Designed miniproteins, single chains, continued (5). Designs and how they scored, part 22

Each design is a single chain, and the fold is of that chain. pLDDT is the mean over its residues in the fold that is shown.

## One batch from the design tools (miniprotein)

Design m16734
Fold by ESMFold2-Fast:
Structure m16734 (fold): chain A 69 residues (1-69)
Amino acid sequence: MREELLEMMRRIRENGGTPEEIAEVQKRLLRIAAGLDDAEADAFLAMPPAEQEAFVQRLAEQRQAALEE
């Protein structure tokens, strides 16, 4: 599960991966980090870049706040 995701990410970093593998990893990360389902993750990936950046920044801030507790 987590180990499989980490190994996929590592292979993508080293070999570039396939578009399908990259999309799968991003969807799984969004599900884990934000509790999004597959449809919500697909909607996020279809967002304009500026909106995606704002969303990612919000997730990072939320995760940082959780670590402070």
Scores: mean pLDDT 65

Design m16735
Fold by ESMFold2-Fast:
Structure m16735 (fold): chain A 94 residues (1-94)
Amino acid sequence: SIETLREALIDGIDEVIDFLRKKKPTLSPEQQKLVDEAIELLEKAKEILENNGDLKEAIELAIKGLELAKKAIPEYSEAFDSAIKSLEEAKKKL
């Protein structure tokens, strides 16, 4: 259901934000800047989802956030690519 998808997206975004916040102190200043930008986009996506806003808009913001996270932490690029692909597939079904 749309409600189940919304809840799953919020939970997934929270997990990514938590991961990025925990990793941020170990990164270079340039990588930290990309992480901050990624978190801002992910928090914006979460806010749209929590306020029953447009799912497609929220997914597009989450994808942008994950692309920045991938640039910031390239050693986890495969995991971020998998998440992006899952979100793109979800968006196609809307």
Scores: mean pLDDT 90

Design m16736
Fold by ESMFold2-Fast:
Structure m16736 (fold): chain A 105 residues (1-105)
Amino acid sequence: MTELERRIRELTEKAREAIKNKDVDGFLEVLDELVRLAKRATPEERRLIFQALANILSDAIDNLTPEELEKIVEHLRKLAAEADGEIRDVLTQLARVIESELEER
């Protein structure tokens, strides 16, 4: 396992613990760290980070309330506004997926 893969695993475990504890702020901190890593990553490394983001957000959709998910959407929109290129596009798409799930509930 590379150092990046280890860090992604640690952040994924932190995200799961935050979801279990209803710690939205802790979950948002994981999103901040993954986006920070993506900004400094190679294109190959960014794919791993984007997959981790998709996975933890899927877990959040399955386990968090609509109000908690709305806070996550607002944070993803903020992170997207502060990003450029591929990172902005991915964060924008992930926010839309959560918004779509909220509209159908």
Scores: mean pLDDT 86

Design m16737
Fold by ESMFold2-Fast:
Structure m16737 (fold): chain A 70 residues (1-70)
Amino acid sequence: SDALKRAFQRLVDAIYNKEPDEVILELLREVAAAGASLDQIESVVLGVTTNEKLSEEERQRLLDLAREAA
């Protein structure tokens, strides 16, 4: 859906902009509320981190936040 695509785009933009964890967590909850499964959210997080913009520690932190949001 367009709402889900926009929610994921906001999440990706926030991750690249190094937004605080509280903002990332809120956006993760928004994509989940828009119908994203945990597997879909984790796939997007892994895709963002694979662009080498984030460290392994940042990747794990984002995955932990995604699981908290679900």
Scores: mean pLDDT 79

Design m16738
Fold by ESMFold2-Fast:
Structure m16738 (fold): chain A 115 residues (1-115)
Amino acid sequence: MEKFKEELEKEIEEGLELMKQGVKYSLLLNALRETVPDLPPEHRATLERFIRLLARSVDDAIAYVRSIADDRAILQDAIAILRHALDRLAAGDTAFDREWRADLERVLAELERLL
């Protein structure tokens, strides 16, 4: 009985987290497309990987950014994407918008420190 309740609660939490990640990924992918549409394929693949990681885990995204810190052009494009995403979220007043803005601001600060 107790194990079944714990398993059900875990499935609900995992489902909500996946839904949030999907929304975050879509917002970031749109920001990439609007900010830097004509990227070289290699740079695009790197930025798409960053976006996928950022939508899933802020800490994983920060770790990934540190691994590419020597590529100033990619860092500048990532900063532009984050600034565009933050501008899009500026008018939002939901708990999700506030939480996601705080996460994006933290990652932006880390990127700016690496420049």
Scores: mean pLDDT 79

Design m16739
Fold by ESMFold2-Fast:
Structure m16739 (fold): chain A 113 residues (1-113)
Amino acid sequence: MSIHELLEEILDLLSTLSKEEQETAVALLAQRLGDWLAAHAAELSPEQKAAFKEFIREFVNIINDFFDTGDKEKALKELHELYDKTLSHLSPAQQEELRKLLAEILEELKAWA
């Protein structure tokens, strides 16, 4: 599964959760992404770190807007545009590590449903 496909599946699962579960899920997503950034900080250029921080910030904003509006098509479009703008600065190896992290998060979220 690609990062784009994983983001779509995460968004789909989040749409099935209660409001309380949605808040917890966003906190988990932000924490896991932040932990990955911290673990890889020494390997990332200043530009890659800035791009990843921008990804986390805008990702949380897009998901929260989705929870407020219910507009899944808009959220998915914005997530794909965010990926292309920010994560394209990561190496293929770093993108594969992030893909694995997102897949692990997806499996955890499936256990909540």
Scores: mean pLDDT 80

Design m16740
Fold by ESMFold2-Fast:
Structure m16740 (fold): chain A 90 residues (1-90)
Amino acid sequence: SEERGKAVIEELRKKYKQALDHIKKMEELRKAGGSEEEIRAHLQKAIDYINEAKKLEEEAKDFPEGVEKVRQEIDTEALKYLIEKLLKET
């Protein structure tokens, strides 16, 4: 249904935004000389939210235009690249 599509796309958007928030907090902690444990915890949360977002993209397969709009708004390719880079540096 259209309502189901909107709900799944909204949840997808929220998961990617949660991942971005944790990456931002991780970068702020690194800049401030925060603990390695806290930095890794935020990175792990970002990875968890990305994995949840991937599951939601599968649920939203019937709404590819909505998924693509979220990907463009969040710049999910840049986010995935940043996470891969951070994993290699830790």
Scores: mean pLDDT 82

Design m16741
Fold by ESMFold2-Fast:
Formats: sequence, structure tokens, C-alpha cells
Structure m16741 (fold): chain A 80 residues (1-80)
Amino acid sequence: KEFEDEVIENVVDYLKKLSLEQAIERLKRVADELIKKSTDPEYQKEFERLKKEAESATTLDQVIEIAKKLVKLMIDYAKK
């Protein structure tokens, strides 16, 4: 709840300082690590989907929206 909002705010602020290409590469690397570390096939599929969405992003705002989804999914997985 409050922790999730704080993490999302920090990630958004960080990504806003990057170029589009840098933001995409950072998000792809994070998604790859989450795919490798997750043992739940449903979460692995969602992380893979978000990675593909990041690869197709054409604006920084699109990358930020994908990053918000990735952070929420990561926190939900960690709560298991």
C-alpha cells in the first residue's frame, strides 16, 4: 500500500532522468532478472509480457507506465 506507492514514486523519478533507450534497457534487465528468479509460471508470463511491452515502447511515458505495472507485480509476488 504505502510502501508500494513510495517504490513506484522513486522508480518513476529515476526513469524520468534517463533517455528512452536507457529506460527501456533498464526495464528489460529488471524484467529478465524477475523472470529468472520467479518460480510461479503465471508471474513469469506477466514479467515476459511487460518486457515485450517495454521493447515496443516509443515514449518515456509508456516506459514509466510499464515500470509501474512491473513494480506492482514484483511486490505482489514478494508478498507470497
Scores: mean pLDDT 81

Design m16742
Fold by ESMFold2-Fast:
Structure m16742 (fold): chain A 110 residues (1-110)
Amino acid sequence: GTPFDLSELAPELQKPVKLAVDYLKERGVPYELIVSKDKKAVALIPGGRESGRLPVLFVPEGTSDEELRKLATELGLSPAFFDLTRLVVRVGVDSEEEILRKIDRALKIK
């Protein structure tokens, strides 16, 4: 199908999400994006929901643990994913290398 239009995301999410998506595309890995109602957060699932792979959650800088739990619920994800601190990308805080490391980690966890 047609890829999700990344320009519909909040401007601060567009670059980090595009980086992760392009990284997966270069490796031939399919993916799914689940976007929050306000388009300020997005879950990236390498292989898609049916793959059983862990999502990587992209959230605004300063998002609290309580807000992360609410976002996970909104995106249809288990709140237990927050216990995996290595799979949350804080926009404006995480470097390009840290984002790609989290994507690689999600690919290695079964």
Scores: mean pLDDT 75

Design m16743
Fold by ESMFold2-Fast:
Formats: C-alpha cells, sequence, structure tokens
Structure m16743 (fold): chain A 98 residues (1-98)
C-alpha cells in the first residue's frame, strides 16, 4: 500500500529528526507535531480500510463529538455525509479530531 509506505517513511524521518534534535524546546515541538501527523496518517489508514457505511458512521460520530448535535441535526448531517466522497470524509474526520 502507498499509504503504508508513507507511514513507514514518516516514522523513519521522524525518528532521525528526533535523534538529531538536542534542544529540549525544539524536541518537544517536534514530538507534538510528529504525533499529530502520525495520527492523521493512522486515521487515513483506518478510514480507507472501512466499508462506505462504516466511514459515514465514524464521520457522524466525530461530528457529533465536535458539535453536540440534536437528533434532528444528526439526521441532517448523516444526509450530508452520504453525499461526500471517501476523501472528503477522511479530510473531515482528520480536521475535527486534530
Amino acid sequence: SELEKEIEEFIKKYDEELANTKDPKKKNELLGKGLVELTRLLIRKQMESLEREEQIEIALFVVQLDRGLSPEQQAEEEEKLRKMSKEQLIDLVNRLLL
């Protein structure tokens, strides 16, 4: 998988950059940024492994956590999510979780 290769290459580069960073403040910033980027890649991998209905269910759950939707708003958001592409759903989940 291209995504699995991207994750492996990211981890390798991140590990090398951490090993070469001696300043505690810069190291802490790198740790924070690296965790966010790794989390984005892992979310993308998980979402791409799911069936269409599961992708919609996860996206709706994340929207509900972010916005605190009423039952009526949940139905409206589900309808909107069903019209989104897989790429749009992945982008939405990453944006709301990170």
Scores: mean pLDDT 83

Design m16744
Fold by ESMFold2-Fast:
Structure m16744 (fold): chain A 78 residues (1-78)
Amino acid sequence: SEIQQLSQQQADHMAQYVTALLNGDHETGDRHGDQYDRYRRQLDGQLRRLSQVDPDRAERLRQESDQLTSDAVHRALS
């Protein structure tokens, strides 16, 4: 689904943002941070619309997205 694709994209960019900052590459970090913000905004918009018709599903997908981000960052740090 679009929500799952946006969830994966924001997670990937957050992991790359963290990796770039650890390497002192602020230019690359800023680019991935900006893309994380963009995809997260799109994801939050879709989840907000979904919450108006199915709040339980929206909350589950939000938690899944947060877990994907945490997992991606954890893998980047490993």
Scores: mean pLDDT 89

Design m16745
Fold by ESMFold2-Fast:
Structure m16745 (fold): chain A 119 residues (1-119)
Amino acid sequence: VIPPQSDPSFHTNAAAKHAMGDYYFIEGKFRDAAKWYEEAAKLDESLRSRSYWRAGTAYEQLGDYQLAAEWYQKALDANPESAHAAQRYKKLAEWYEKLGKFEKAKEALTKAEEAQKKD
């Protein structure tokens, strides 16, 4: 597979940077994958939430649950009105509880309840 870096528009193309994240994720290079997802998120607000969520998944694969929770929080902050926001905040709260970060877990649960009540 030829990396999207061969594309002359690569530096201005958020989708190409996100695809580099997917490439490194498949290769098992999760830290590199997270880096490329972060770069994609900086270029395009429409990909920001998705790219940050993918970065969180990469850190889960590394066993770094603290960084995974932090990137999931950034993804939710980028798109708090997502159709899946309540479910995603509940997942974030579960990760914070497993990390012993009960104040952050409580905050995430509050946001999950607020998202459910708006439905």
Scores: mean pLDDT 77

Design m16746
Fold by ESMFold2-Fast:
Structure m16746 (fold): chain A 82 residues (1-82)
Amino acid sequence: MELAKEDARLVAETTKEAVEKIMEEVREGKLKPYIAISALGILHAEAEIAAKFAEDDPEVKEKALEAAEYAREAMRKLLEEE
């Protein structure tokens, strides 16, 4: 699955950047926390799917799982901070 491996790597590499941008927009008051939580949930799901497609590439799988956890942790912070 050549395309799936390429997509998995891209998702793993960009997910953390996307999470940071969403959190920045929440801090600036440009994005409501509940909308941000929805967007972070999508990023988390994408990273988990990427990890599944990267099962035969330990490096990409590890990065994808880290990205998924990063998105999940961001969601938890928003739920705690309102």
Scores: mean pLDDT 78

Design m16747
Fold by ESMFold2-Fast:
Structure m16747 (fold): chain A 70 residues (1-70)
Amino acid sequence: MSKEEAVELALEKAEELEKELVREVVTNGKQYSKEEGQQLILERVREYLEELGLSEENIKAALEALKKSF
Protein backbone atom coordinates (compact mmCIF):
# COMPACT_ATOMS: atom_id res chain seq x y z
CA MET A 1 0.00 0.00 0.00
CA SER A 2 1.30 3.46 -0.94
CA LYS A 3 1.41 6.48 1.39
CA GLU A 4 -1.25 8.13 -0.81
CA GLU A 5 -3.57 5.12 -0.37
CA ALA A 6 -2.97 5.19 3.42
CA VAL A 7 -3.83 8.92 3.53
CA GLU A 8 -7.05 8.31 1.54
CA LEU A 9 -8.10 5.48 3.89
CA ALA A 10 -7.40 7.68 6.94
CA LEU A 11 -9.45 10.59 5.55
CA GLU A 12 -12.38 8.31 4.60
CA LYS A 13 -12.35 6.61 8.03
CA ALA A 14 -12.11 10.00 9.81
CA GLU A 15 -15.21 11.24 7.93
CA GLU A 16 -17.11 8.07 8.94
CA LEU A 17 -15.98 8.40 12.58
CA GLU A 18 -16.99 12.09 12.69
CA LYS A 19 -20.52 11.09 11.60
CA GLU A 20 -20.54 8.35 14.28
CA LEU A 21 -19.48 10.86 16.99
CA VAL A 22 -22.33 13.20 15.97
CA ARG A 23 -24.76 10.25 16.17
CA GLU A 24 -23.33 9.30 19.60
CA VAL A 25 -23.95 12.84 20.91
CA VAL A 26 -27.58 12.74 19.66
CA THR A 27 -28.33 9.17 20.82
CA ASN A 28 -26.41 8.93 24.13
CA GLY A 29 -26.13 12.59 25.19
CA LYS A 30 -22.32 12.49 25.10
CA GLN A 31 -20.52 15.83 24.89
CA TYR A 32 -17.17 16.36 23.13
CA SER A 33 -15.14 19.51 22.62
CA LYS A 34 -13.64 20.09 19.16
CA GLU A 35 -10.21 19.10 20.53
CA GLU A 36 -11.56 15.95 22.25
CA GLY A 37 -13.40 14.90 19.08
CA GLN A 38 -10.30 15.42 16.92
CA GLN A 39 -8.15 13.40 19.36
CA LEU A 40 -10.68 10.53 19.42
CA ILE A 41 -10.80 10.46 15.60
CA LEU A 42 -6.97 10.37 15.41
CA GLU A 43 -6.80 7.50 17.93
CA ARG A 44 -9.55 5.46 16.21
CA VAL A 45 -8.05 6.03 12.74
CA ARG A 46 -4.65 4.86 14.04
CA GLU A 47 -6.22 1.67 15.45
CA TYR A 48 -8.08 1.07 12.16
CA LEU A 49 -4.90 1.40 10.06
CA GLU A 50 -2.97 -0.87 12.47
CA GLU A 51 -5.73 -3.53 12.18
CA LEU A 52 -5.37 -3.36 8.37
CA GLY A 53 -1.67 -4.20 8.79
CA LEU A 54 -0.23 -0.95 7.43
CA SER A 55 3.44 -0.17 8.09
CA GLU A 56 4.26 2.35 10.84
CA GLU A 57 5.70 4.65 8.13
CA ASN A 58 2.39 4.69 6.21
CA ILE A 59 0.38 5.13 9.44
CA LYS A 60 2.53 8.14 10.46
CA ALA A 61 2.15 9.72 7.01
CA ALA A 62 -1.65 9.20 7.05
CA LEU A 63 -2.08 10.60 10.60
CA GLU A 64 0.12 13.62 9.80
CA ALA A 65 -2.03 14.38 6.71
CA LEU A 66 -5.20 13.98 8.82
CA LYS A 67 -3.85 16.36 11.52
CA LYS A 68 -3.13 18.98 8.83
CA SER A 69 -6.72 18.64 7.51
CA PHE A 70 -8.04 19.78 10.95
Scores: mean pLDDT 76

Design m16748
Fold by ESMFold2-Fast:
Structure m16748 (fold): chain A 82 residues (1-82)
Amino acid sequence: SMKKELEEKRKEAIAKIKEFAAVGGKATEEAEKQTSEEEALEAAVRTLAKELGVPEEEVRRWIEEILKLIEEEKKEAEEKLK
């Protein structure tokens, strides 16, 4: 079913996004031209949507979910630094 296919592709997208986040600092060093968060996000959405064959809206939703988790982790880290 489409639901199962989307769920499987969602897991692949999340794994790739996490991998990109882990290497992000190093990748950004070589892509200084594209240090804009919005431009980087739009490029990632388009690339993943084409690669996984899912709508950009779905990929954007997954990325936003991951970014929310990262932000929550940062808040906890900042609280630990206090």
Scores: mean pLDDT 62

Design m16749
Fold by ESMFold2-Fast:
Structure m16749 (fold): chain A 66 residues (1-66)
Amino acid sequence: TAAGSAAGERAGRAAAEGDGERGAQLAHKMYEDGQSGPRGAELGARAAREGDSSGAAAGVANGGFT
C-alpha cells in the first residue's frame, strides 16, 4: 500500500544510514497508522535496528501495511 511503501522506504533509508532507532520508529508508526501486520512491523523494526535495510523493507512489505 502507499503508506506501507513510504514507511518501508523511510525505514530502509534510516537503516542504511546506520540509524536503526530512527528506522524502528518509522516502522512502529507505520504499524500504528495501518493497524495491521504487527508481525511485519516487528520484523521491520528489528531489521532497521540491526541496520538491515533489505530486511526492514521485506518485513514492512510482508506485514501487509496499509
Scores: mean pLDDT 54

Design m16750
Fold by ESMFold2-Fast:
Structure m16750 (fold): chain A 69 residues (1-69)
Amino acid sequence: PRPPAALSPEELRRRLREVGFDEWSIEAAVLSLLEGAEEERRQLAERLRSTFGRDLPPLESLAAVNTVL
């Protein structure tokens, strides 16, 4: 079950696309944040941040997706 107040996968894709992430990176981030273990999600989020690193949304926005495991 996913809380209605959390960022939806569609909304997260839209935001990441707006900040310049490519389609593969968007799908990897969404999948990892929703279904990955906490450590894997943290590592992938950090990797994406370091790779595309100037326009990443704030951590608070990404953390909202973490509640929809």
Scores: mean pLDDT 55

Design m16751
Fold by ESMFold2-Fast:
Structure m16751 (fold): chain A 98 residues (1-98)
Amino acid sequence: SFEDIVAKLKEAKTVEEYVEAVEQLIELLEELVEKQEFEKAFEVASSLLDYLVELAKTDPEVAKKVIKHIKEIRAKSKNELVKDILDTIILYVEKLLA
């Protein structure tokens, strides 16, 4: 599942494809945090950050749209640790887009 989501991110060419893959990666992050599988959760969070940093450098307009969707997912999350992780990722990527 994680490897399949990472493959989708590497092959994504549209905002919709990036959003779908990112949403699946955040769903996996939330599941791993709830199961207290923190080592795997940090690996997933790190992968999400790395892809968003690359996207911000290669296509900043697409990155801005993806960040907007991540903010919507963050607002709907009920897990405070997941919210904190997503807030950190959002702030870092927005700094690159400024």
Scores: mean pLDDT 85

Design m16752
Fold by ESMFold2-Fast:
Structure m16752 (fold): chain A 87 residues (1-87)
Amino acid sequence: SKLEQQYASLYSASNILKVGAEISRELAERYRKKGEELIETGKEEDKEEGKKLLEKAEELLEEARELERAAEEAERKAEELRKKAEE
């Protein structure tokens, strides 16, 4: 049925968004670790680069949170459509 196709698509969208969030979180952790390492060198050039990497890590964490919220919303819509298809 059309409802089955719609909720299947929303589940797929939710899974894609969850994968995107995981990738963003992993990249954020890598940038955070590199940023912290550069700051620990005590060199002014390294500190400035490290600060930029920490800022990028925070941006990626915010993107991950937005993707996670979008995934939850898609999953909720999928569950609602699934229940209607079972009626």
Scores: mean pLDDT 88

Design m16753
Fold by ESMFold2-Fast:
Formats: structure tokens, sequence, C-alpha cells
Structure m16753 (fold): chain A 60 residues (1-60)
């Protein structure tokens, strides 16, 4: 079920973004986002990319 992978990837990316917003470990957060990109298909990957871009925008 490809939908399972997309959901899993999205949740990993969200967890990563939440760590950054909470002032947590940026390295761990980026690792979760990267895992989300790898696990997800089309939708999960697109969401993870958007989250990564948003997080990088906040740290500039």
Amino acid sequence: DIGKRDVEGTLLAVDGAQLVVDGGDYEEAMKLIEEGLKVGGGIGRTVALGIRDYVESLTK
C-alpha cells in the first residue's frame, strides 16, 4: 500500500519540523525530514521538501 509510505514520510517530516520550531536538535530534525523524503512517494516527498524549505527559511 503506497499510501502507507506517503503517510509515514509525511509524519517523519512533520516531527522533524516540530523539533526545529521547539528549539530542539536541528541535526535530529533534519535527519527525520531526510528519512521522510526517502520513505515517502510522490505526496510524502513533496510535503517533506516543502517542510525542509520552510525550516531553512526560518533559520536564515
Scores: mean pLDDT 75

Design m16754
Fold by ESMFold2-Fast:
Structure m16754 (fold): chain A 84 residues (1-84)
Amino acid sequence: PPSTLKVGDKVEITLENGTVGEGTVTSVDAAKGTFTLELTLKSTGKTYKVTVTIEKKLSENEYEATLTFEENGTTVKAIVKKLL
């Protein structure tokens, strides 16, 4: 897992298309380098369940990641930032 992420943490997500959202971490899988989020997009207020695959650690609080939306399997590249 990301060394600083735990269940209940708040994260800001910036999707590659420029869409911004905030999420709450719902699970962390150390062995897979993944975690799950309930992600709310700021533009629409809609909430999605997503699986985040960490691709690269940028800093202690920032990651390049691939998001997979549970409902439809759509994948999107994103930057994940842990909110302190």
Scores: mean pLDDT 80

Design m16755
Fold by ESMFold2-Fast:
Structure m16755 (fold): chain A 120 residues (1-120)
Amino acid sequence: TLKESRIRVRAALYLDVLDDIEYLVGPFSVDTSEEEAKERVEKAKKILEEKIKKYEELSKTDPSNYAKAVTYYFRKKLIEQFVKELGYKKIADLFRAKAKGQKEAEEMAIKLAEELLEKE
């Protein structure tokens, strides 16, 4: 159904953002607190902001680096949207699930996507 398709797409976006944050700031803990989740998200955003500035500067001598700056910009925008939709308590739930395993992360992402779409 259209609703099932929307849930799957949103869950996939949450998992992509989760993987991006893990790549930027390292693996999650099964005991991640809401405050720790916020700190990790803020660190990921700062790393992306620094990469945007770095590749914008490098694009002055090599234009291929402009595409990299744009890619980091959109990655940061996806993290901002993820925070707006879920909030740090639910993000902490996702971080703990990912630390337990991929299946647990997928199940949590689906649950959170369903909850968001029920509110819309």
Scores: mean pLDDT 89

Design m16756
Fold by ESMFold2-Fast:
Structure m16756 (fold): chain A 78 residues (1-78)
Amino acid sequence: DERADVPASVRVEVYATDTGEVLEGLIKSEKSKELKVIRREAPASEAYPVVGRETRKAAGEFELKGDKVEVYFSRRRR
C-alpha cells in the first residue's frame, strides 16, 4: 500500500524492528473525530514524526490535502 497521505483521524500501530517494541500512535485533526487503524513495520526512528509542534518525541504535525493533523506516538509498556 502506497499511502503517502493518511486520513486525518487514524490510529497507527508500528512494530519497531530495531527494538522489537510495538508503538501505538494516534493521528488526530481538529475537524476529524473518527479513529482508523494503520499498521506498519518500521524502525523506531520512523515511528516518530520528524515534525512536532509540542515535542518531537511524542507529537508531529502533517498537512493532509488541506487538513492539519497531529500525530502522537507512545511505546507500549504493557
Scores: mean pLDDT 42

Design m16757
Fold by ESMFold2-Fast:
Structure m16757 (fold): chain A 65 residues (1-65)
Amino acid sequence: SKLAELSAQKQEVQTETVARILALMKKYRASTDPAEKQAILDEIARVSKESGERLKALDAQIAAA
C-alpha cells in the first residue's frame, strides 16, 4: 500500500539520520581542534534540519493518503 511505502521511507530517513549523527559525534569526540569541533556541530545541526524537513514532507503525504 502507499501508506506502507511512505512509512518505510520515513523509517529509512530516520535510520540514515541516526547513523550520520552518530558518525559525526564520534568525529567530534576524537577531534582536538576547536574549529573542527565547531564545524562538526554545524554539520549535525544541518543534518537534523534537513532530516526534519524530509520527515515533515513525508508526514504530509501520509496524512493526505
Scores: mean pLDDT 88

Design m16758
Fold by ESMFold2-Fast:
Structure m16758 (fold): chain A 104 residues (1-104)
Amino acid sequence: DIKELLEQIREHTKQAIELAKKGDTKGAIEHLRKAYEYFKKLLFDPNATLEDIEEAYKILIEGIEKTLEEMKKDPNATKEDLLEVEILEGIALLSYAVAKVVNT
């Protein structure tokens, strides 16, 4: 169910932002990883339209960027933690770019 996958991406990115604000960097990263796993499920769903893929990607990237912004404000967040999130953002971008080409 595409709507359920979209809601899971929204909920996990929301949790990542809230955890990052609380200084729970590891929890934030784990929720971003879960959001990406739901994004992957959506990309491989035969019922997903290009519009669904675009919406899912926008939700995921906005969530990743907002989480990274909050992590950068935390003096306890390490360069390794920040790099892990930036790598995940790059993987999400590459996955989206490939999916868009394949489905066009």
Scores: mean pLDDT 89

Design m16759
Fold by ESMFold2-Fast:
Structure m16759 (fold): chain A 110 residues (1-110)
Amino acid sequence: SAAEKLQEILAQLTTLQGQMHVMVQMAKAGQISMEEMVEALRKILGRQRALAEELSKVDPKTAAFVMEKLDRMEALLQKLENGEISLDQFANGVAAEMSQMFKALNEAIS
């Protein structure tokens, strides 16, 4: 069902967000390089985009909103890689975009 598909996508997106958070914290702690973090985050964002494409088959309006948030996170990652923003600014920006994304997903299932 649409609701079951949405729940599955939400669970997978939550797992990927947890992975993003861990990678950012490891970079802040100096356990991985900025370059290693950027590579890992690009792969995680790509997986989230694939999930948003699956979401578009069930709820195209919510999928469009999620894709907009992913585009904003990709733009933040590009700014970080270019040295235009700090790691703290990046972490705060990504957290804000993800908070809005999960709120929209929860509202769509309700």
Scores: mean pLDDT 84

Design m16760
Fold by ESMFold2-Fast:
Structure m16760 (fold): chain A 96 residues (1-96)
Amino acid sequence: KPKVEEVNIEADLKNKTVTITIKGSREDVEKAAQDIAEEIKKRFPDAEITLEVEGDTATITVKFPTGGRAKNAALFIKKFIEKNYPDAKVNLTIKE
């Protein structure tokens, strides 16, 4: 299982966007980001997903049709990461 050091989840309810930043080794970060993006696509098929990997950091940007959807997604993503990457430091920020 990929080793992830830190995950920062930011939900912007007004802009209907969730940004997930993943830190670790390049290989681990790439695998984790792909797995997380795949799970988001399955759970939220109406979401627009962009994935970027740069060195030791991956950024997943997810755009939703509503702020409520974005909030629900951020909470789901946090639980998914805590379950699947238990050694990772997970931070969640929700802004209106």
Scores: mean pLDDT 86

Design m16761
Fold by ESMFold2-Fast:
Structure m16761 (fold): chain A 72 residues (1-72)
Amino acid sequence: SHMEEQKKNLEIAKETAEKVFRVLREGREKGLSSEEIGLRVTQVASKDLDKLPSMETVDYFSQKFQELLEEE
């Protein structure tokens, strides 16, 4: 059903956001430039976006990803 599909896609989005946040943290700890960190983050995010069938789910991921970036 549509609701079940949406919940599944949100779970994937959460996992991707957590993985991206980990890459950001490790990059900062290693003293990588913002440019290098951004490139690595984009590479990680793009792989999982191909698994998200709806733009609404992608928008939700983008919002949550942005929240993670703005939290400490």
Scores: mean pLDDT 66

Design m16762
Fold by ESMFold2-Fast:
Structure m16762 (fold): chain A 61 residues (1-61)
Amino acid sequence: GAAEEALRAALAGDLERAAEIIRRATGSQYSAAMAAAGEIRRVGTLEGAERAVRSLREAKA
């Protein structure tokens, strides 16, 4: 899913790719997606990535 793909990109150091995956999945603003990508990398877990993606989806819905 999008959280898994974003986590993989973020852990590889590609925050721009992680942010684009998040943005496409959630419809969030680029700045919010980039902040989420940074947190996903910092936390480094799938659960953390899934929580970040869910939070951005809820903020947009």
Scores: mean pLDDT 84

Design m16763
Fold by ESMFold2-Fast:
Structure m16763 (fold): chain A 95 residues (1-95)
Amino acid sequence: ATYQGTITVNGKTYNVTLTLKPSVKDGDVLTGYIAAGSGSATLYNEFGGEAGTLTITPTDAALAGKYTLTVKGDTVNLTLTTDSGEVATGTLTKV
């Protein structure tokens, strides 16, 4: 499944795309990747949310940090804790 939305960090709004699929090893575990700004990370999502690591270009350094995702049907709640300690939240909707 693919989800899209936005996150705002330091007054700048970024597009976020999250792709989730069942794990090849365990269909009850979600795997996928997140793309935000110019960066991407492989995300492992188990039992409704785990932190992912996003690799990002220097121009999008504000998006570097810990991502926590909670999947609820057609929505995903996203929390980013940046490496600078800022907390940003967003809601992604299934497309």
Scores: mean pLDDT 62

Design m16764
Fold by ESMFold2-Fast:
Structure m16764 (fold): chain A 64 residues (1-64)
Amino acid sequence: IEVTIDVKITDDEVLFVVRVTTAENVTHEFTVSLPKSWFSSQEEIDEMKQRIETVILLHLKEKE
C-alpha cells in the first residue's frame, strides 16, 4: 500500500490530491479541497498534508 499526496494551491483553494495504491495495484484517487483562507503559511499547509496522510494510514491499519 502506497499513499501519495500532491498539494495544488489555487487562488481560492488548497487542493490535496490523495492517491492510494493497494497491493493489487489498484489506485484510488480523491481530492480534499480546503479554503486558502484557512492557511496563513506554507507550514500550515504542510501540517495539514501530514494530518491527512496520518488519518489515511490509520484508516488502512484499522482493516487489519
Scores: mean pLDDT 77

Design m16765
Fold by ESMFold2-Fast:
Order: C-alpha cells, then sequence, then structure tokens
Structure m16765 (fold): chain A 101 residues (1-101)
C-alpha cells in the first residue's frame, strides 16, 4: 500500500540519521534489555513492516513512539540516550507530517 511505502521511506530516513545509532539494533546488555518493556529497535519495526504486522502509517507511528517511550523509561532524563530519543522523536514527527500532507 502507499501508506506502507511512506512508512518505509520515513524509517530509512530515521535509520540513516546519526542520532538513531543506539536505536538501530536491540540493546546488547542483558540487564538493560530485561528492564525494557517490549524491547524494540528500528530493525524490529522494519521486520514488522516487511512481514505485514504493520500495515498503516498509524500502526507505524504507534510502534515507533512505543519504542521511544520504552527508551525514556529506562534511561535518566539527562542521559545521551534520552536526549537522542527526544531528537529522533522530533525528526519522526516532522517526517510523518510531510508524508501526511
Amino acid sequence: SMEIEKAREILERLRSDPVAEPFRELETDPAKLAAIPNPISLREIEEAIRSGEIRTLEEFEERFLTMLDAVLRVHPEDSEEALRARRLRALFLDLLAEVKA
């Protein structure tokens, strides 16, 4: 669908941004991973789009924001991870607005 094509375009632009580096793959530290409810990286979102689990822009938005919320719950507010998550969220919302226009 056109919506899924737009989701793939947004995801590729997000993944390519340096701010996304810590979110491209799952956390490798088992202790940190265990603290995260529903651990998701950009890779899992890409796989969900490929498998047809994510079928709309709305489902893509929900899954992506859930990933960032999980990061913000386990990292201190003043951490680099939290700062990057907030920047990535802002970039995501800008890109989403462009494709919805």
Scores: mean pLDDT 79

Design m16766
Fold by ESMFold2-Fast:
Structure m16766 (fold): chain A 97 residues (1-97)
Amino acid sequence: SVSDFENEINSSLFRISSAVFRIAGKNIPELKDALDKLSDVFDQISDLYDAGDVAKADAIYAAMKPYIQQGNNALQQGDLASAAKYYNQAVDAGNAA
């Protein structure tokens, strides 16, 4: 079934990418790489939902969420390096779950 939770994840990723493009207007490879990897983990979560493994999908996002929030806060403050660091930590947490 469709989850408002999954829609929130996808919307957050899009918002982050759009904010970086508007604010920085520059090539920041580390942040782009981190965001691309976040997209890959979100695809894995979508695959788990499709397979009916909702508990595992939810656990992966729960592991990632604190780091995503820290990354979003850093991005809001214009600290693109810290944003990249936190998004990479979110990816690592998701992959470990």
Scores: mean pLDDT 73

